# Designs tried in a protein design run: designed miniproteins, single chains, continued (5). Part 8

Each design is a single chain, and the fold is of that chain. pLDDT is the mean over its residues in the fold that is shown.

## One batch from the design tools (miniprotein)

Design m16249
Fold by ESMFold2-Fast:
Structure m16249 (fold): chain A 73 residues (1-73)
Amino acid sequence: ADMTIADFIKRASRELKLSEEYIQAVAEVLGAKTVQELAAKDLSLFQSFSRTFDVPLEHILKIYQLAKQLAEE
């Protein structure tokens, strides 16, 4: 079963020490409603988010990597 985006946001916030609002914004801008949809997005979209919103690429790459990991479980 797909992990909901809400469950992903809570888990990612705790593990990455980023705000739930920040992770929610990434998911909403990329148009993902599940962790599998988020993980299916191209890395270029995550890089574009970092540039557009002037947020650290390191944070965005950690969100991307965690989404990929959890989508494969």
Scores: mean pLDDT 84

Design m16250
Fold by ESMFold2-Fast:
Structure m16250 (fold): chain A 50 residues (1-50)
Amino acid sequence: SSMEKQIQRDIELALAAMYTYLTKDKALGEKIEKLIEEGMSFKEALAKVK
């Protein structure tokens, strides 16, 4: 459902924010966030930017 998709997106964005904080790589974090906004999971986005 649309509500479940929104909750999942929020979780994926929280993972991206945590990853950015731990790595101190803001530019990488911004790339990951853009890919999540385009519909990728955090795992998919991370694989694409590595």
Scores: mean pLDDT 85

Design m16251
Fold by ESMFold2-Fast:
Structure m16251 (fold): chain A 66 residues (1-66)
Amino acid sequence: MEAIREEAERMIRELRRHYESTLSPEEVANQDRALDVIRDLVENGSPEQQREALESLRHSLRLLEL
């Protein structure tokens, strides 16, 4: 569980670095709220929800590199 949480937090920090430099403050706040939902799934979700949350984060990072 801790390793999954650490990996999610790492990916969340990388996503925030990218969108903080490219989005407006209002859009950044909207993204932060979306990431809070993902954090909740990683912390309190089922193993399947945790896997889906991590895959969502990985997909978002891949899209930012395109």
Scores: mean pLDDT 77

Design m16252
Fold by ESMFold2-Fast:
Structure m16252 (fold): chain A 77 residues (1-77)
Amino acid sequence: SKVDELVKKVEDWLEGKLSSKELHEFMKKYSLDEIIEAEEKILEKRDPYSKETILALSTLTLMRMLKYVQEKEEKLK
């Protein structure tokens, strides 16, 4: 699924196979709900207190917040 593809890209980023900029650009095609689903999938399969889980969720949450702000600005234009 599209969400599983996003989870894989986050895992590639954690392994150093993908830059933060490349991950950011890749995430632009995802909706807020799809990013939330990716966050839920990561929490289901990983220890929530691990450094990798914290980094993955922090990255997804930051990107989700940036998208939320952008969508609000577009609606006001």
Scores: mean pLDDT 80

Design m16253
Fold by ESMFold2-Fast:
Structure m16253 (fold): chain A 77 residues (1-77)
Amino acid sequence: GALQQIQSLVELLKDSSASVRLNAAEALAKLIAQLKNNGQSLPPDLASYIKSQLEPFLKDEDESVRNYVRLILSELK
């Protein structure tokens, strides 16, 4: 389900490779956008979990990773 996919993508954000983190951030952003476009609201507890896990990546080395993380966090407000 969506929770399992989100958790897997969050773990990939911890990878040492910037390209892996970028792909994970992009995939997570697309998944959240798809859920919203389908009229599916994220549960508040899941949204809080994603926010807490992604907040450190706002300081990531890769600018594109930082940009996708900012986008995701803005959509979860």
Scores: mean pLDDT 81

Design m16254
Fold by ESMFold2-Fast:
Structure m16254 (fold): chain A 97 residues (1-97)
Amino acid sequence: MVDEIEELFQKYLNNEMSEEERERLIELLEEKLEELRKEGSSESVIEHVELLIENLKIEDPKEALRKFLEELLKKRYEKNKNEEELEKAKELIEKIL
């Protein structure tokens, strides 16, 4: 299971992943998430795996990237509460997409 997740994740990072491989990675990550919950793993690790699964379930890669970036912006804003940084980050998302 771990080796298969690592192989699929490398394909994901290289933009070489097929639709079937994406669905397989989601399935394996959902199984891993259930194991992490049963083992009492840290809430932070569980939240990161959940976010990755949600992003992988989006069929449009641009929409997946947009949603991921919006969550990163939200976390950054909550830590810094700097409205100017939030605006600059929104402009960067618009430029990348």
Scores: mean pLDDT 68

Design m16255
Fold by ESMFold2-Fast:
Structure m16255 (fold): chain A 96 residues (1-96)
Amino acid sequence: MMKKVEKTIKKSDIDKVVDLLTEAVKEAARTENGEEVEEVKNISTEYSVSAIVTTKSGNRGVGSINITDAAIKKGKAIGLIKLPGVTVELIVNFVE
């Protein structure tokens, strides 16, 4: 089953999407797999943010979201968090 998680961030705080994504991946690992994240690597491009995590048991998880100008103007971006046996859809709402 695909789980959904919804978060809200101010358009003025768009640079904090990396932190929001990282925390969402950590939360998903804890709640869905019962695992604690030990290592985090963040990769950011002009329109994309990724969080690559390694859990205490050595499992890998990846969260990614595209933050395009169109998504910001629309007020919504959709990302995915992939963990062992689980996929979580991350919905980020941008508010003024």
Scores: mean pLDDT 81

Design m16256
Fold by ESMFold2-Fast:
Structure m16256 (fold): chain A 69 residues (1-69)
Amino acid sequence: SMEKLEEAIKSLTPEQLKALRDFYERDLKAIEEGRKLLGEEPSDVEKEYIARLQKRLELIDKKLAEMEK
């Protein structure tokens, strides 16, 4: 869940956060490339999952930006 991710990122190192970001970005890209290859729009379930991945990435990027100051 998003709440579990918010709690987890408080204890993760910048390197761990970057690895987690890369993991979610690869997952998002795989979904996007799959839809493009098939010429189909994402299902409602996939759209919800994509939105969740995007929110997770935003949270990680915000934390990384705060840590790099």
Scores: mean pLDDT 80

Design m16257
Fold by ESMFold2-Fast:
Structure m16257 (fold): chain A 72 residues (1-72)
Amino acid sequence: MQPLLNRGARRLYEAKSEEERERIKQELREQLRSLGLPDDEVDRLLQALEDSVDEQLRRSPEGEYAGPAEFN
């Protein structure tokens, strides 16, 4: 799960449009659901990823997204 979330965060960080971001979130949602996670937990994890990506984008838009410790 954590490698999947880390990769998803990187893709969100590199997304060039809201449409691309939404597609990435859809793919992550499907993959997390395939692991047996309920929708509520999937939404919580995706929100945490978005918050992390948004923080990274504001501080270092040109940097490589390493992800938070929980998602590495």
Scores: mean pLDDT 71

Design m16258
Fold by ESMFold2-Fast:
Structure m16258 (fold): chain A 82 residues (1-82)
Amino acid sequence: SLEEIIERAIELRGLSDEEKEKVMENYKAKLPELERRIAELDAEYQRFVEEHKDDPEAVRKARLERDIERALLEMQFAVDSL
């Protein structure tokens, strides 16, 4: 999960408990923006699926592209929280 990515990054950086608390506060403050962007990405994917019901390979590719874009968004927000 995104929270697990942030927790692992905190561990790798050797942050103090105080620094970890600030990172988590920043993460929580930014979470609504991330959720909105993910919802937009999911809505676009759903529209694509509806338009391409007879093309399972196109749908599979679109799902992979959505999953990659979501992962990139989550990583960027994790980095911005640090």
Scores: mean pLDDT 82

Design m16259
Fold by ESMFold2-Fast:
Structure m16259 (fold): chain A 101 residues (1-101)
Amino acid sequence: SEAVAKALAEQKANGKPAVEKAREKVEELIREGKEFPEEEIKEAEKRLKELEKEIKELVEEFKKTEDPKKKAELILKITELQIELYEEAVPLAAEEVLKEK
């Protein structure tokens, strides 16, 4: 539905719940002695920007389509990219936690 696409777009625009969960996971990993290399952080940042652009384009396509099958395919793809965005946010959350100390 359009309401689902809008809710996903609004969640994406804020990004905060995914980033906050990633931050909690990173704080746990830091307590366990985990370190993140600078190169990994830079690669995640580039990937994050690419994922954000792709999600935005898919949401706009979803708003314009009237085919229920295409809508279902688009919502699945958007959901998969949202999960990928969360995974890529973990190194970036680590950088923020380290930077504030």
Scores: mean pLDDT 67

Design m16260
Fold by ESMFold2-Fast:
Structure m16260 (fold): chain A 92 residues (1-92)
Amino acid sequence: SAEERALELAKKALEEVGVDASPLEKVKALVKVGEEEKDEEIRRIIYGIVLSMIKGLEVAGRDVSELRAALTEEQKELGEEYMKKLLEEEKK
């Protein structure tokens, strides 16, 4: 599925960057994967993962302004679409 493929790509990108990489380095690595992907559904999922990471850091009290600036408005919109869909499905 597109979701399984997006998760595999995201996992590989994060493993390549390393567990000790800064949040900004992790966000940039995932954004690059999304930019290289031709499938818009997979791109939407990858940007959704990025926005989920940013939101998690913001909730944890981290400044995420620089992380948000690493995405274009179009990338944010695609990611937000996926996040809203995922949250709606999780609520049952």
Scores: mean pLDDT 82

Design m16261
Fold by ESMFold2-Fast:
Structure m16261 (fold): chain A 106 residues (1-106)
Amino acid sequence: MSLFVKKLKNIKEETLKRMREAKSEDELIDVIKQTSAEVSLLIRFQALLETDPEKRKELLNLQEKFESEVRKIIDDLKAGKISKEEAIERYNELFDKTIKDLEKIL
């Protein structure tokens, strides 16, 4: 397993814990935003190190897709369409999918 994938798994575990401990919707959204910014920067950094143009494009597309799905979770939370528990589940699933896609690209 790459050090990059290991780091993302650690970020996932810490994020899910912080989301569960969030006392308000605003705190939950802040955790999601902060963690998503970190994940996006890590994927972009990995893309900058990639010499294969096709893999680099796949990494950048994965970053854009991840950010888009995160925005949907935040929008649904703000609109009251999903609960805190549903948001945590959707974010967990998004993280797992993103890690699997990264392992296929790398």
Scores: mean pLDDT 86

Design m16262
Fold by ESMFold2-Fast:
Structure m16262 (fold): chain A 115 residues (1-115)
Amino acid sequence: MKMKLLITVRINLDTGEIEIEVESENVPKETVEEAERRVREVVEARLDELKAAAAGSEGELNAAIGALLRELAEALREVAEERFPGKKVTVTANAGVEEVDGKTVLVVTLNIEIE
């Protein structure tokens, strides 16, 4: 049976507010909760770097986003491999910057498939 997680993270680069939304298919609640916790921990650890990079150059922001995506993908792969040893794990991470009501919001989308 194929398990799927879709995690969307919204980071307000001005205020530091973090919103996490999780959609799951065939994944146990404890695994969903651990994945959300790990995502929050990684984002919080990189928040100051992301805010500083957003005040800098486009290249600095892109580098900070790239580092965030790599760490999020690694953390989610680790959770999946620990919880479901021997299963095939696919993690894809994407990010975009949105302006909402004059605020800069980083939107990260994480897709995890386990089979």
Scores: mean pLDDT 87

Design m16263
Fold by ESMFold2-Fast:
Structure m16263 (fold): chain A 87 residues (1-87)
Amino acid sequence: SKLEEEIKKIAEEAEKKIQEYLEKGDLVKAYEVAKEAAERIAELYEKMGDDELAQIARNAAKLAELLLEVLKSEEARKKLEELMKKA
């Protein structure tokens, strides 16, 4: 369907952009792309009547948003750096 084609295009474009930002070490930009793509995909699944896939996409967007809050928060960033140095 036209909506399925739009979802596939959004996912493929987002995946490519996320990979490019991750390779550059730009985690903030990578998760911003992930969040935006997941929100758009959720809206398209809702239009298709696929409530389960819409909810999965919304949960992915919320996870990306929480990770962005961690990356942008000074306190959370210090905690993340401490955890990443452990291993």
Scores: mean pLDDT 83

Design m16264
Fold by ESMFold2-Fast:
Structure m16264 (fold): chain A 123 residues (1-123)
Amino acid sequence: SQEELLKALPLNEFVERLLELYSASTSLSEETLKKIADTILDNLIPLLEAGKLSEEEAKIIFGVVLKAAIEFKASVPVSEETLVSLVSSATETAINYILSGGKLEELQPLINKTLVEEHEKLQ
């Protein structure tokens, strides 16, 4: 399946394929999608290099945070600049959750909630 093929890709190729898939279906600019991706990767890469995260965990965190950001922008009036800032916070929350022994299956609802709560703090 397409999902199985994506999971087999190296992280950089996985990122490229996800951005390609989302760019076809979202109203976000290519520039903003790239800024979101770069923000997530800036938090993930040092932990991968240190051996603190597996490549599988990094791919799941990337996919969960990217999806949450796209869905949040579609449903909530937020600037693209603010969204990038929220993505940084959400990525840190995802990393801390996984490093503390959190379940990967619980990550998506946690990150969706984190974006809402962090955005509310800006009001």
Scores: mean pLDDT 84

Design m16265
Fold by ESMFold2-Fast:
Structure m16265 (fold): chain A 85 residues (1-85)
Amino acid sequence: AVAEEIDTLAAVAKAAISNVAAERKDDEELAKALKRIEEIREEGLRRGDVEGVLEKLRELAKENDALEDFERGLRVVAVDRAARA
């Protein structure tokens, strides 16, 4: 559950930031952001800290002008999860 949730958050962040980077064609900034997402994911998995991962990914998305896309992705995940519960 925790690992699945952290992986989902990382996937949402990767999609949001990749979409923004594709518009800007900034491969170096994208590579840096993807590395940071993986670091946040690994630390979160080690600690079992879903809320810490969410907060750090939200800040990273904001720094990359991808916050709106990230929040949209989170809403989609929340709706899907609620429908399965």
Scores: mean pLDDT 79

Design m16266
Fold by ESMFold2-Fast:
Structure m16266 (fold): chain A 69 residues (1-69)
Amino acid sequence: MTPDELEKIGVDKYIEEQKKYVEEYKPKELKISLTSDGKVNGEVINRLKTELPIPVIYPGVGGMARDAS
């Protein structure tokens, strides 16, 4: 999700939708497509990690970054 999309729906609404998804489906971990690139995305990831009882998995630094190869 881009910062523009997140601004349109609001950070709080996005977080509430993720909480509802976790409550409904009870996954072992929450996988999201947000990168930590950008201030708003970082805030959302940090809030999800704080407010959810499960691990939050995100792609890391940008779409082109790799951990190891």
Scores: mean pLDDT 66

Design m16267
Fold by ESMFold2-Fast:
Order: sequence, then structure tokens, then C-alpha cells
Structure m16267 (fold): chain A 95 residues (1-95)
Amino acid sequence: LGGGATHADPRHTLLSRVVALLVRGDYEGAADLLVEEGYLTEEEKEYMLTHLDEPELIETLLRRLGEALGLPEATVQELIDSVLRFRGLPVRPAP
């Protein structure tokens, strides 16, 4: 859904919500937000939740969000690394 702007920056609000859900381990909730905003399909969500491990799921969701919001790749990678460390998951070197 293409959300209209309210009195807050919707991109900042969406980013904060997704990061908070990922930090809590609510990967389904994070994926649902991306589907609701039109950045992910239902089929992609089902595939990711079924076939990806936690580090890959976090990385994929944050990269999709970062691309959709036009964030620099360095910022996206920093967010991925921060969430992975907070979850106690292994940080992978960049491909």
C-alpha cells in the first residue's frame, strides 16, 4: 500500500518499526510490514520465512527495505550488522 505522508516522515517511521520488530525476533511482523507497504510480495514473504535462516532473513528484509527507501548500501549494511549483533547471530563478511 502506497502510504500517504502524515505529520511524521513515513520512511523514518517504517525503518524504525521494521528494525524494532527484527530486534525482537518478530520476523513475520517485519515481513508483513514490507508486504503492506508494497516492498515485498506474499510469495516472497512465504519463501523467506520458510527457507531462510535468521541471519539471511534479517539481511534480506533490511536490504529490501533499504533499496525501497533509497538508503546508502553502507547504512543498510550497518543496520544489518547491528541487528545481527543484538540478536547474537553471526555477522557475515560482505559478498
Scores: mean pLDDT 76

Design m16268
Fold by ESMFold2-Fast:
Structure m16268 (fold): chain A 85 residues (1-85)
Amino acid sequence: MEERARLELLAIQAAIRAAEELGYKVLTITGPKEEGGRLVMEMLVEKDGRRVTATFTLAVTGGEVRLVSLEIDGKRIKINTVLRL
C-alpha cells in the first residue's frame, strides 16, 4: 500500500541527487506530479549565484526510479542518474 508515496519520495531523492551532481543547490521543490505516465518535478536551483528552474522527468521500473530527462532554464541536459531499491 502507499506505493505512490514511496515512488514520489524516490523521485524526489533521484532529482535532488541529479541536481547536486551537476553542482546545483536545491532551493525549492514543486511536485512530483504524474504527467503522461511519468513523474514530473520542478525545482528552483542555484549555481554560482544564479537561480534557474530545473524540470525533471522520471520513469519507474521494477521499484527503481530513473531520471529520463532534465531541463535547466529550458536547455536539455544529458544525465545518468538511477536510484535503486
Scores: mean pLDDT 75

Design m16269
Fold by ESMFold2-Fast:
Structure m16269 (fold): chain A 81 residues (1-81)
Amino acid sequence: LSDEELRELLAFYEAKLAAATTPRERALALGMMAYAYAALGDIERARKLLEEAAALLPDPEESALLLENIDKAIEYAQSLK
C-alpha cells in the first residue's frame, strides 16, 4: 500500500467509525485505522488506537488476534525503515 492508499484507507475507516453504532463496529474501524497509522510509521498512535479497539471487543480471543496481527504489521513496517 502506498502512502496515498493508506490515507484513503484512513479516511474510509474514519467515516466508518463516525457511522458505527456498536462497540464491535467501532473496534473494527479503530483496528484498521491503527494498521494504517502503523504502516505510515506513526507507531505510538497505532498502539493507542489498538488498545482502544481491544477494550471494545467482547471476545478476548478476537482482541488477542487483533493485537497480534497489528504487532506483526508494526514490526514489518519498522523493518523497512
Scores: mean pLDDT 73

Design m16270
Fold by ESMFold2-Fast:
Parts: structure tokens; sequence; C-alpha cells
Structure m16270 (fold): chain A 73 residues (1-73)
């Protein structure tokens, strides 16, 4: 199985929210986020996101995952 990358942030009402994506999808995630295509990043790449995550939290989580992947390369 391939490695999975995850991130956690604080969502609305102080509830922790997480996102998770297969590491093989990071190049596509980076491209979609650079294009401002948050909905496509979540729906097309098999990202698992906490239901409580707002769009701002989703952007923070996905940017955090990309940043982590860049640190691990």
Amino acid sequence: AEPVLSATTTGADGVPVTAEIPASRIPELRALLAAGRLDDAVTVLGVRVSPAADDAAKRTLLAGIVRRAEREA
C-alpha cells in the first residue's frame, strides 16, 4: 500500500478537522490548489475530509499536506 499523508487543523466551533490523501496524488493536489480549484481537489483526488471542515479549513488542511510532502521530498 502507498503512504497516506494527513493534516489536522481547528474547524468551526473549535472541533478538530482532518484531511487525508494518498501520497501519489500530491502532484495533482498541488496543481489544483495553485489553480484555486478546491472543489476538484476534494472530489477528484480521493481526499477524505472531516464533514465539519469549512472551505477555509479545507484549504488550510490541503495546503498543509502539500507543504508536508515538499518537506519529505
Scores: mean pLDDT 75

Design m16271
Fold by ESMFold2-Fast:
Structure m16271 (fold): chain A 108 residues (1-108)
Amino acid sequence: TQTSNITVTATAYDEAGRRVAEATSAPVTLKLGESATVTLTLRLPAAPGRYRIEVTATSDNPNIKAVITEVEARVTGPGEVEVTATVSAVAAAAGEANSSTGAVGAEL
């Protein structure tokens, strides 16, 4: 059975489409067919407004694709958002992308 190291990156954009924050996980080792939940903390500007958070999961194994199945964002403090993503390791076809991206909104 093959394994992959999956890295999850969360990137926040403001209402003007400017990138304002980024956080990247440590690699998570998953076997084919396994899933894991990854939590990242984003520190945003203290300005109130709507933020778009994009979450990308990337596999280091070309035979395994990282698929984001769930993304949740929760405001935990002033300028602080906790992003939780559920990632599954699935079989990748030859020439298929080994990453996926999900998105969620947060209002501060």
Scores: mean pLDDT 80

Design m16272
Fold by ESMFold2-Fast:
Structure m16272 (fold): chain A 92 residues (1-92)
Amino acid sequence: MAPSEEEVEALAARIREALAAAGLLTPAHTEERFLALARELLERRSTPLSRAELAELLARHGFPAAALPVVRRVFINFLIDEGIEKLVRAVS
């Protein structure tokens, strides 16, 4: 499905907070950049996203290579949160 504005904002906020906690947040990283990155990640959620594809996405939105493991983890956790009840019921 197409990402909602709420999903884009929620993922963008999680990415920003995780990068800040990792010491990777800089003044050059605007809210607009986080929103653009989050939107493109969510648009790709129905197709398997490789590490190389994520690295290219991060570079296009002006994020450093060091952000890759942080953004990947946040995105995976976000997708799990969206489906967590179904996943828990499937494995329990």
Scores: mean pLDDT 74

Design m16273
Fold by ESMFold2-Fast:
Structure m16273 (fold): chain A 92 residues (1-92)
Amino acid sequence: SIQDLLEQMVEDLTKKMKEAANSIEDDGKQAILMMFTQEAARLIGESKSISEVRTVRDSVVDFLKDLDVDPDMVKAIDGLLQGYIKQLEAEV
C-alpha cells in the first residue's frame, strides 16, 4: 500500500539522515540536521500526493547541500528518495 511505502521511506530516510548527521563535526549543524530530519519524516508520513513527497525530496537534498554534507552521502540519500518515489508512482 502507499501508506506502507511512506512508512518504509520514513524509516530508511531517518536512518540515512542520522548517518549523515554523525559525519558532521559541527555540533550545531548536526543538531539542526537532526531536527530537520524529524520534520522531513513527518512531512513524508503526512503526504497526500506524490507531488508532496517530491517537494520533501527537493527540500532534503537542498538542506544537505546547504549544510555542506559529503556529496556521496547526499547522492545516496537522493537515490533512496528517488527509489521510493518510483515505487509510489507504480502504486498510484
Scores: mean pLDDT 86

Design m16274
Fold by ESMFold2-Fast:
Structure m16274 (fold): chain A 72 residues (1-72)
Amino acid sequence: SMSVVEYATSLPGIGEADARALVAAGYTTIEELLQASREQLEAVGVTREEALKAIFEAQIDDGVRRLVEAMS
């Protein structure tokens, strides 16, 4: 199974420091990361716009995937 570190670092714009900050803050599952708000991410030290954009794009992609699955 893919870890949060592996998943986060696979996203364009996310560095190892950003991924470590997420894990240190208790984001241990991909589901938790995909449901996190901007305010929650900034509060745990993920403040770089490039990293936030990458996470939000992943959240949108997950939302679209769930919508397509619900339509099937």
Scores: mean pLDDT 76

Design m16275
Fold by ESMFold2-Fast:
Structure m16275 (fold): chain A 86 residues (1-86)
Amino acid sequence: SIEEARQLAKEKNVTIVAAAAPDPEEVARLGREYGEWVIKNQGSGEFVVELASPEARPALLRALDIAVASMKATGNSSAVAELVPP
């Protein structure tokens, strides 16, 4: 679950810094990188992004939701992602 992903990110200290200003290309890139990371690592570890700006949150969450939905559609039913507050 998303809540489990947040807990694992804190335990493993895994974060990716989000852009302060949400650029649509940066948002799309993060979604693609998350999807590629999940496929390549097949559930080994967690992919979590750090929210650098509150304004970036809705766009980043949308990109991660799309990536998770895409992974589930391709057979990875355990795909999860969450933004970690700064």
Scores: mean pLDDT 48

Design m16276
Fold by ESMFold2-Fast:
Structure m16276 (fold): chain A 85 residues (1-85)
Amino acid sequence: MLHVKEAIAHVREAIRAAEQGDLEHAIEHLEKAIESLEKAIEAGIDPEKSREAKRHVEEALRALREGDLERAIEHAREALRILEE
């Protein structure tokens, strides 16, 4: 439970930072979200849901590094939708 909540918090912070153009902060929070989701998966906390969300966070991180803010925000929002189900 804690690891999923931490992932949600980091994804939300990443979206906010990306919308403000703070790419460094957005990248840092997406990386922390991935770490939290990996811990959730290893602990057996909603592992399939956590893996699906992690895939979207990894795509968001890739998009940010490529300068595609729109695609990054879309993937980050999809990760939130999955985690908040």
Scores: mean pLDDT 85

Design m16277
Fold by ESMFold2-Fast:
Structure m16277 (fold): chain A 100 residues (1-100)
Amino acid sequence: SSMEKRKLIVEAIVYVSTAISHAKLAKESTDPKEKKYWIDMAIDSLKEALKKLEPLKDIPEVKQAIEYIKEALEHLKNEDVDKALEYLEKALEHLQKALS
């Protein structure tokens, strides 16, 4: 149903927003162990977002958001937090558009 699709997108937005918050904490961290902790938390949140979006991957805006989330994951694994944040903001814009 349209309501079930909307719920999955909203839940994914919460996970992406959580990942953005954790990535910002990683960026501000001067301790390598603290930075890795926040990066790992951001990665876990993005994996949960992808699980919520998988059933909706045929929706163009959702497909675009999934691609941006995957790009952000690769940048987080390489500790390129600035690039990850750029892609996560783009993912969030496409998820918001999917709700319109």
Scores: mean pLDDT 92

Design m16278
Fold by ESMFold2-Fast:
Structure m16278 (fold): chain A 74 residues (1-74)
Amino acid sequence: SLKQQYIELTAEAAEYAVRSRDLREKSDALFAQATNQEQLDEGNKLLAQAQEYERKSQEYEDKANALKAQIAAA
């Protein structure tokens, strides 16, 4: 059903958002405490992954919102 698809899409979006936030917090902590280049490189890798998960979260949220609009129009 459209309602079930909406629930699944919103759950997926929320999961990516939570993981993105966790990775950003870890990246920020590494940057704040970094004393060498390896720590800065690790922080940048975590930040890049967080940005990718943030994009995926937004894609699923956009799909969910489109589906919600379709349900409201029916």
Scores: mean pLDDT 87

Design m16279
Fold by ESMFold2-Fast:
Structure m16279 (fold): chain A 78 residues (1-78)
Amino acid sequence: MSRESRLAALVTATAIAMIGADLDGDAARAVETAREAGEEIIKLKPSEETRKAVEEAVRAVEAGDLKAAVEHLIKAAE
């Protein structure tokens, strides 16, 4: 799998997992999922724009704004 394909797959899986945790009312799991995925994505050495989008997504989840977090993750996958 190419770096870009792996990045897109990680972003998509993370967004799905975060939404699932939010639907279960488990905000702590959503935050943990975002942090773990953020670390994995950063290890792939993405572009600075993608890295910033991922960092903003993690901060949004930590602030309880799951909608903003998902929007940042979608932008990171573009």
Scores: mean pLDDT 71

Design m16280
Fold by ESMFold2-Fast:
Structure m16280 (fold): chain A 77 residues (1-77)
Amino acid sequence: GPQRAVDIADILSREEQAAALLTLGSLGLVSDEETEFAEKLAKKLPTLVRGMVRSVVLSLSPEEQRVLVQKLLEKLK
């Protein structure tokens, strides 16, 4: 449910939050400007960790993905 997306956002580091937002941007759920910002931060993260974050995000329901977008944008402002 929505709480799972909130919990994920809370446990992720700033760079992992950016990698999650970048994945959500690839799904068309985030603006181009926010996706560009996320890409710059996510590049600091090891490739394996980026892959794990992407896998977690893609396992979420569409409703959970929308909640995650809102929480990540709030945290990365």
Scores: mean pLDDT 84

Design m16281
Fold by ESMFold2-Fast:
Parts: C-alpha cells; sequence; structure tokens
Structure m16281 (fold): chain A 78 residues (1-78)
C-alpha cells in the first residue's frame, strides 16, 4: 500500500485486538525515517497498535511520549 493519500491534518484510527481503541490527527510525516507523528489522541495508545487511514493499515505505533502533558505517538509507516 502506498501512502500518497495520508497527509498532515488527516484523522487516523488505532487498532488493538481487532478493535478501534483511539483516534488521532497526523501532525507530521517524515518520509526519510518512514515515520508519522500523531497528536490529539482521544484515548491511550501503546507500542505495537496498528494505525489505519480510511480503513487501510498505514503503520504501527513505534513509541508513545508525553509532550507538555499530551500524548504523542510516533508511527512507523509501511
Amino acid sequence: MTLEDVKPGDKVEFVRNGKVVATGIVKEIDPERREAIIEDLDNAVAPGDRVLFAGKEIGRVKRVELKDGKQVATVELL
């Protein structure tokens, strides 16, 4: 799957055990590192959670960090 359709401002879903556990907004995409930074998370996510855009898997959560008390997810892109 190509990532041409996912961009900053897009809403993504986080999936664990076949269920959507959270949503977030793409803040940045780094094509050289094949990473996306997701903010505005509505629930807690964990490393290994699958990330979907428009029903398609775009990557998996690599790490979760707190920045100014807000959760930020780094996603490794397919």
Scores: mean pLDDT 81

Design m16282
Fold by ESMFold2-Fast:
Structure m16282 (fold): chain A 74 residues (1-74)
Amino acid sequence: AIGVVTVPVDDGEAVGRAGDALSEAVMQGIAKEIRATVGPDRVTLEAIADSEEQARKAAELGVKAAPNAVGEVR
């Protein structure tokens, strides 16, 4: 399962906060890997996890750190 956090590309502080939160999720064993894709309007951060619950937890941590971000589970 993948927890996805999408942040506006022009909000560098929000991107940094979401990235830090997902990095912490990896350090805590909630996620195994983080992938980042930079687009023209947004940055997409993907937290790879063993379960949908862990993926959702990672996405929620990212959105909590960056409230203007959008979180989803894939």
Scores: mean pLDDT 85

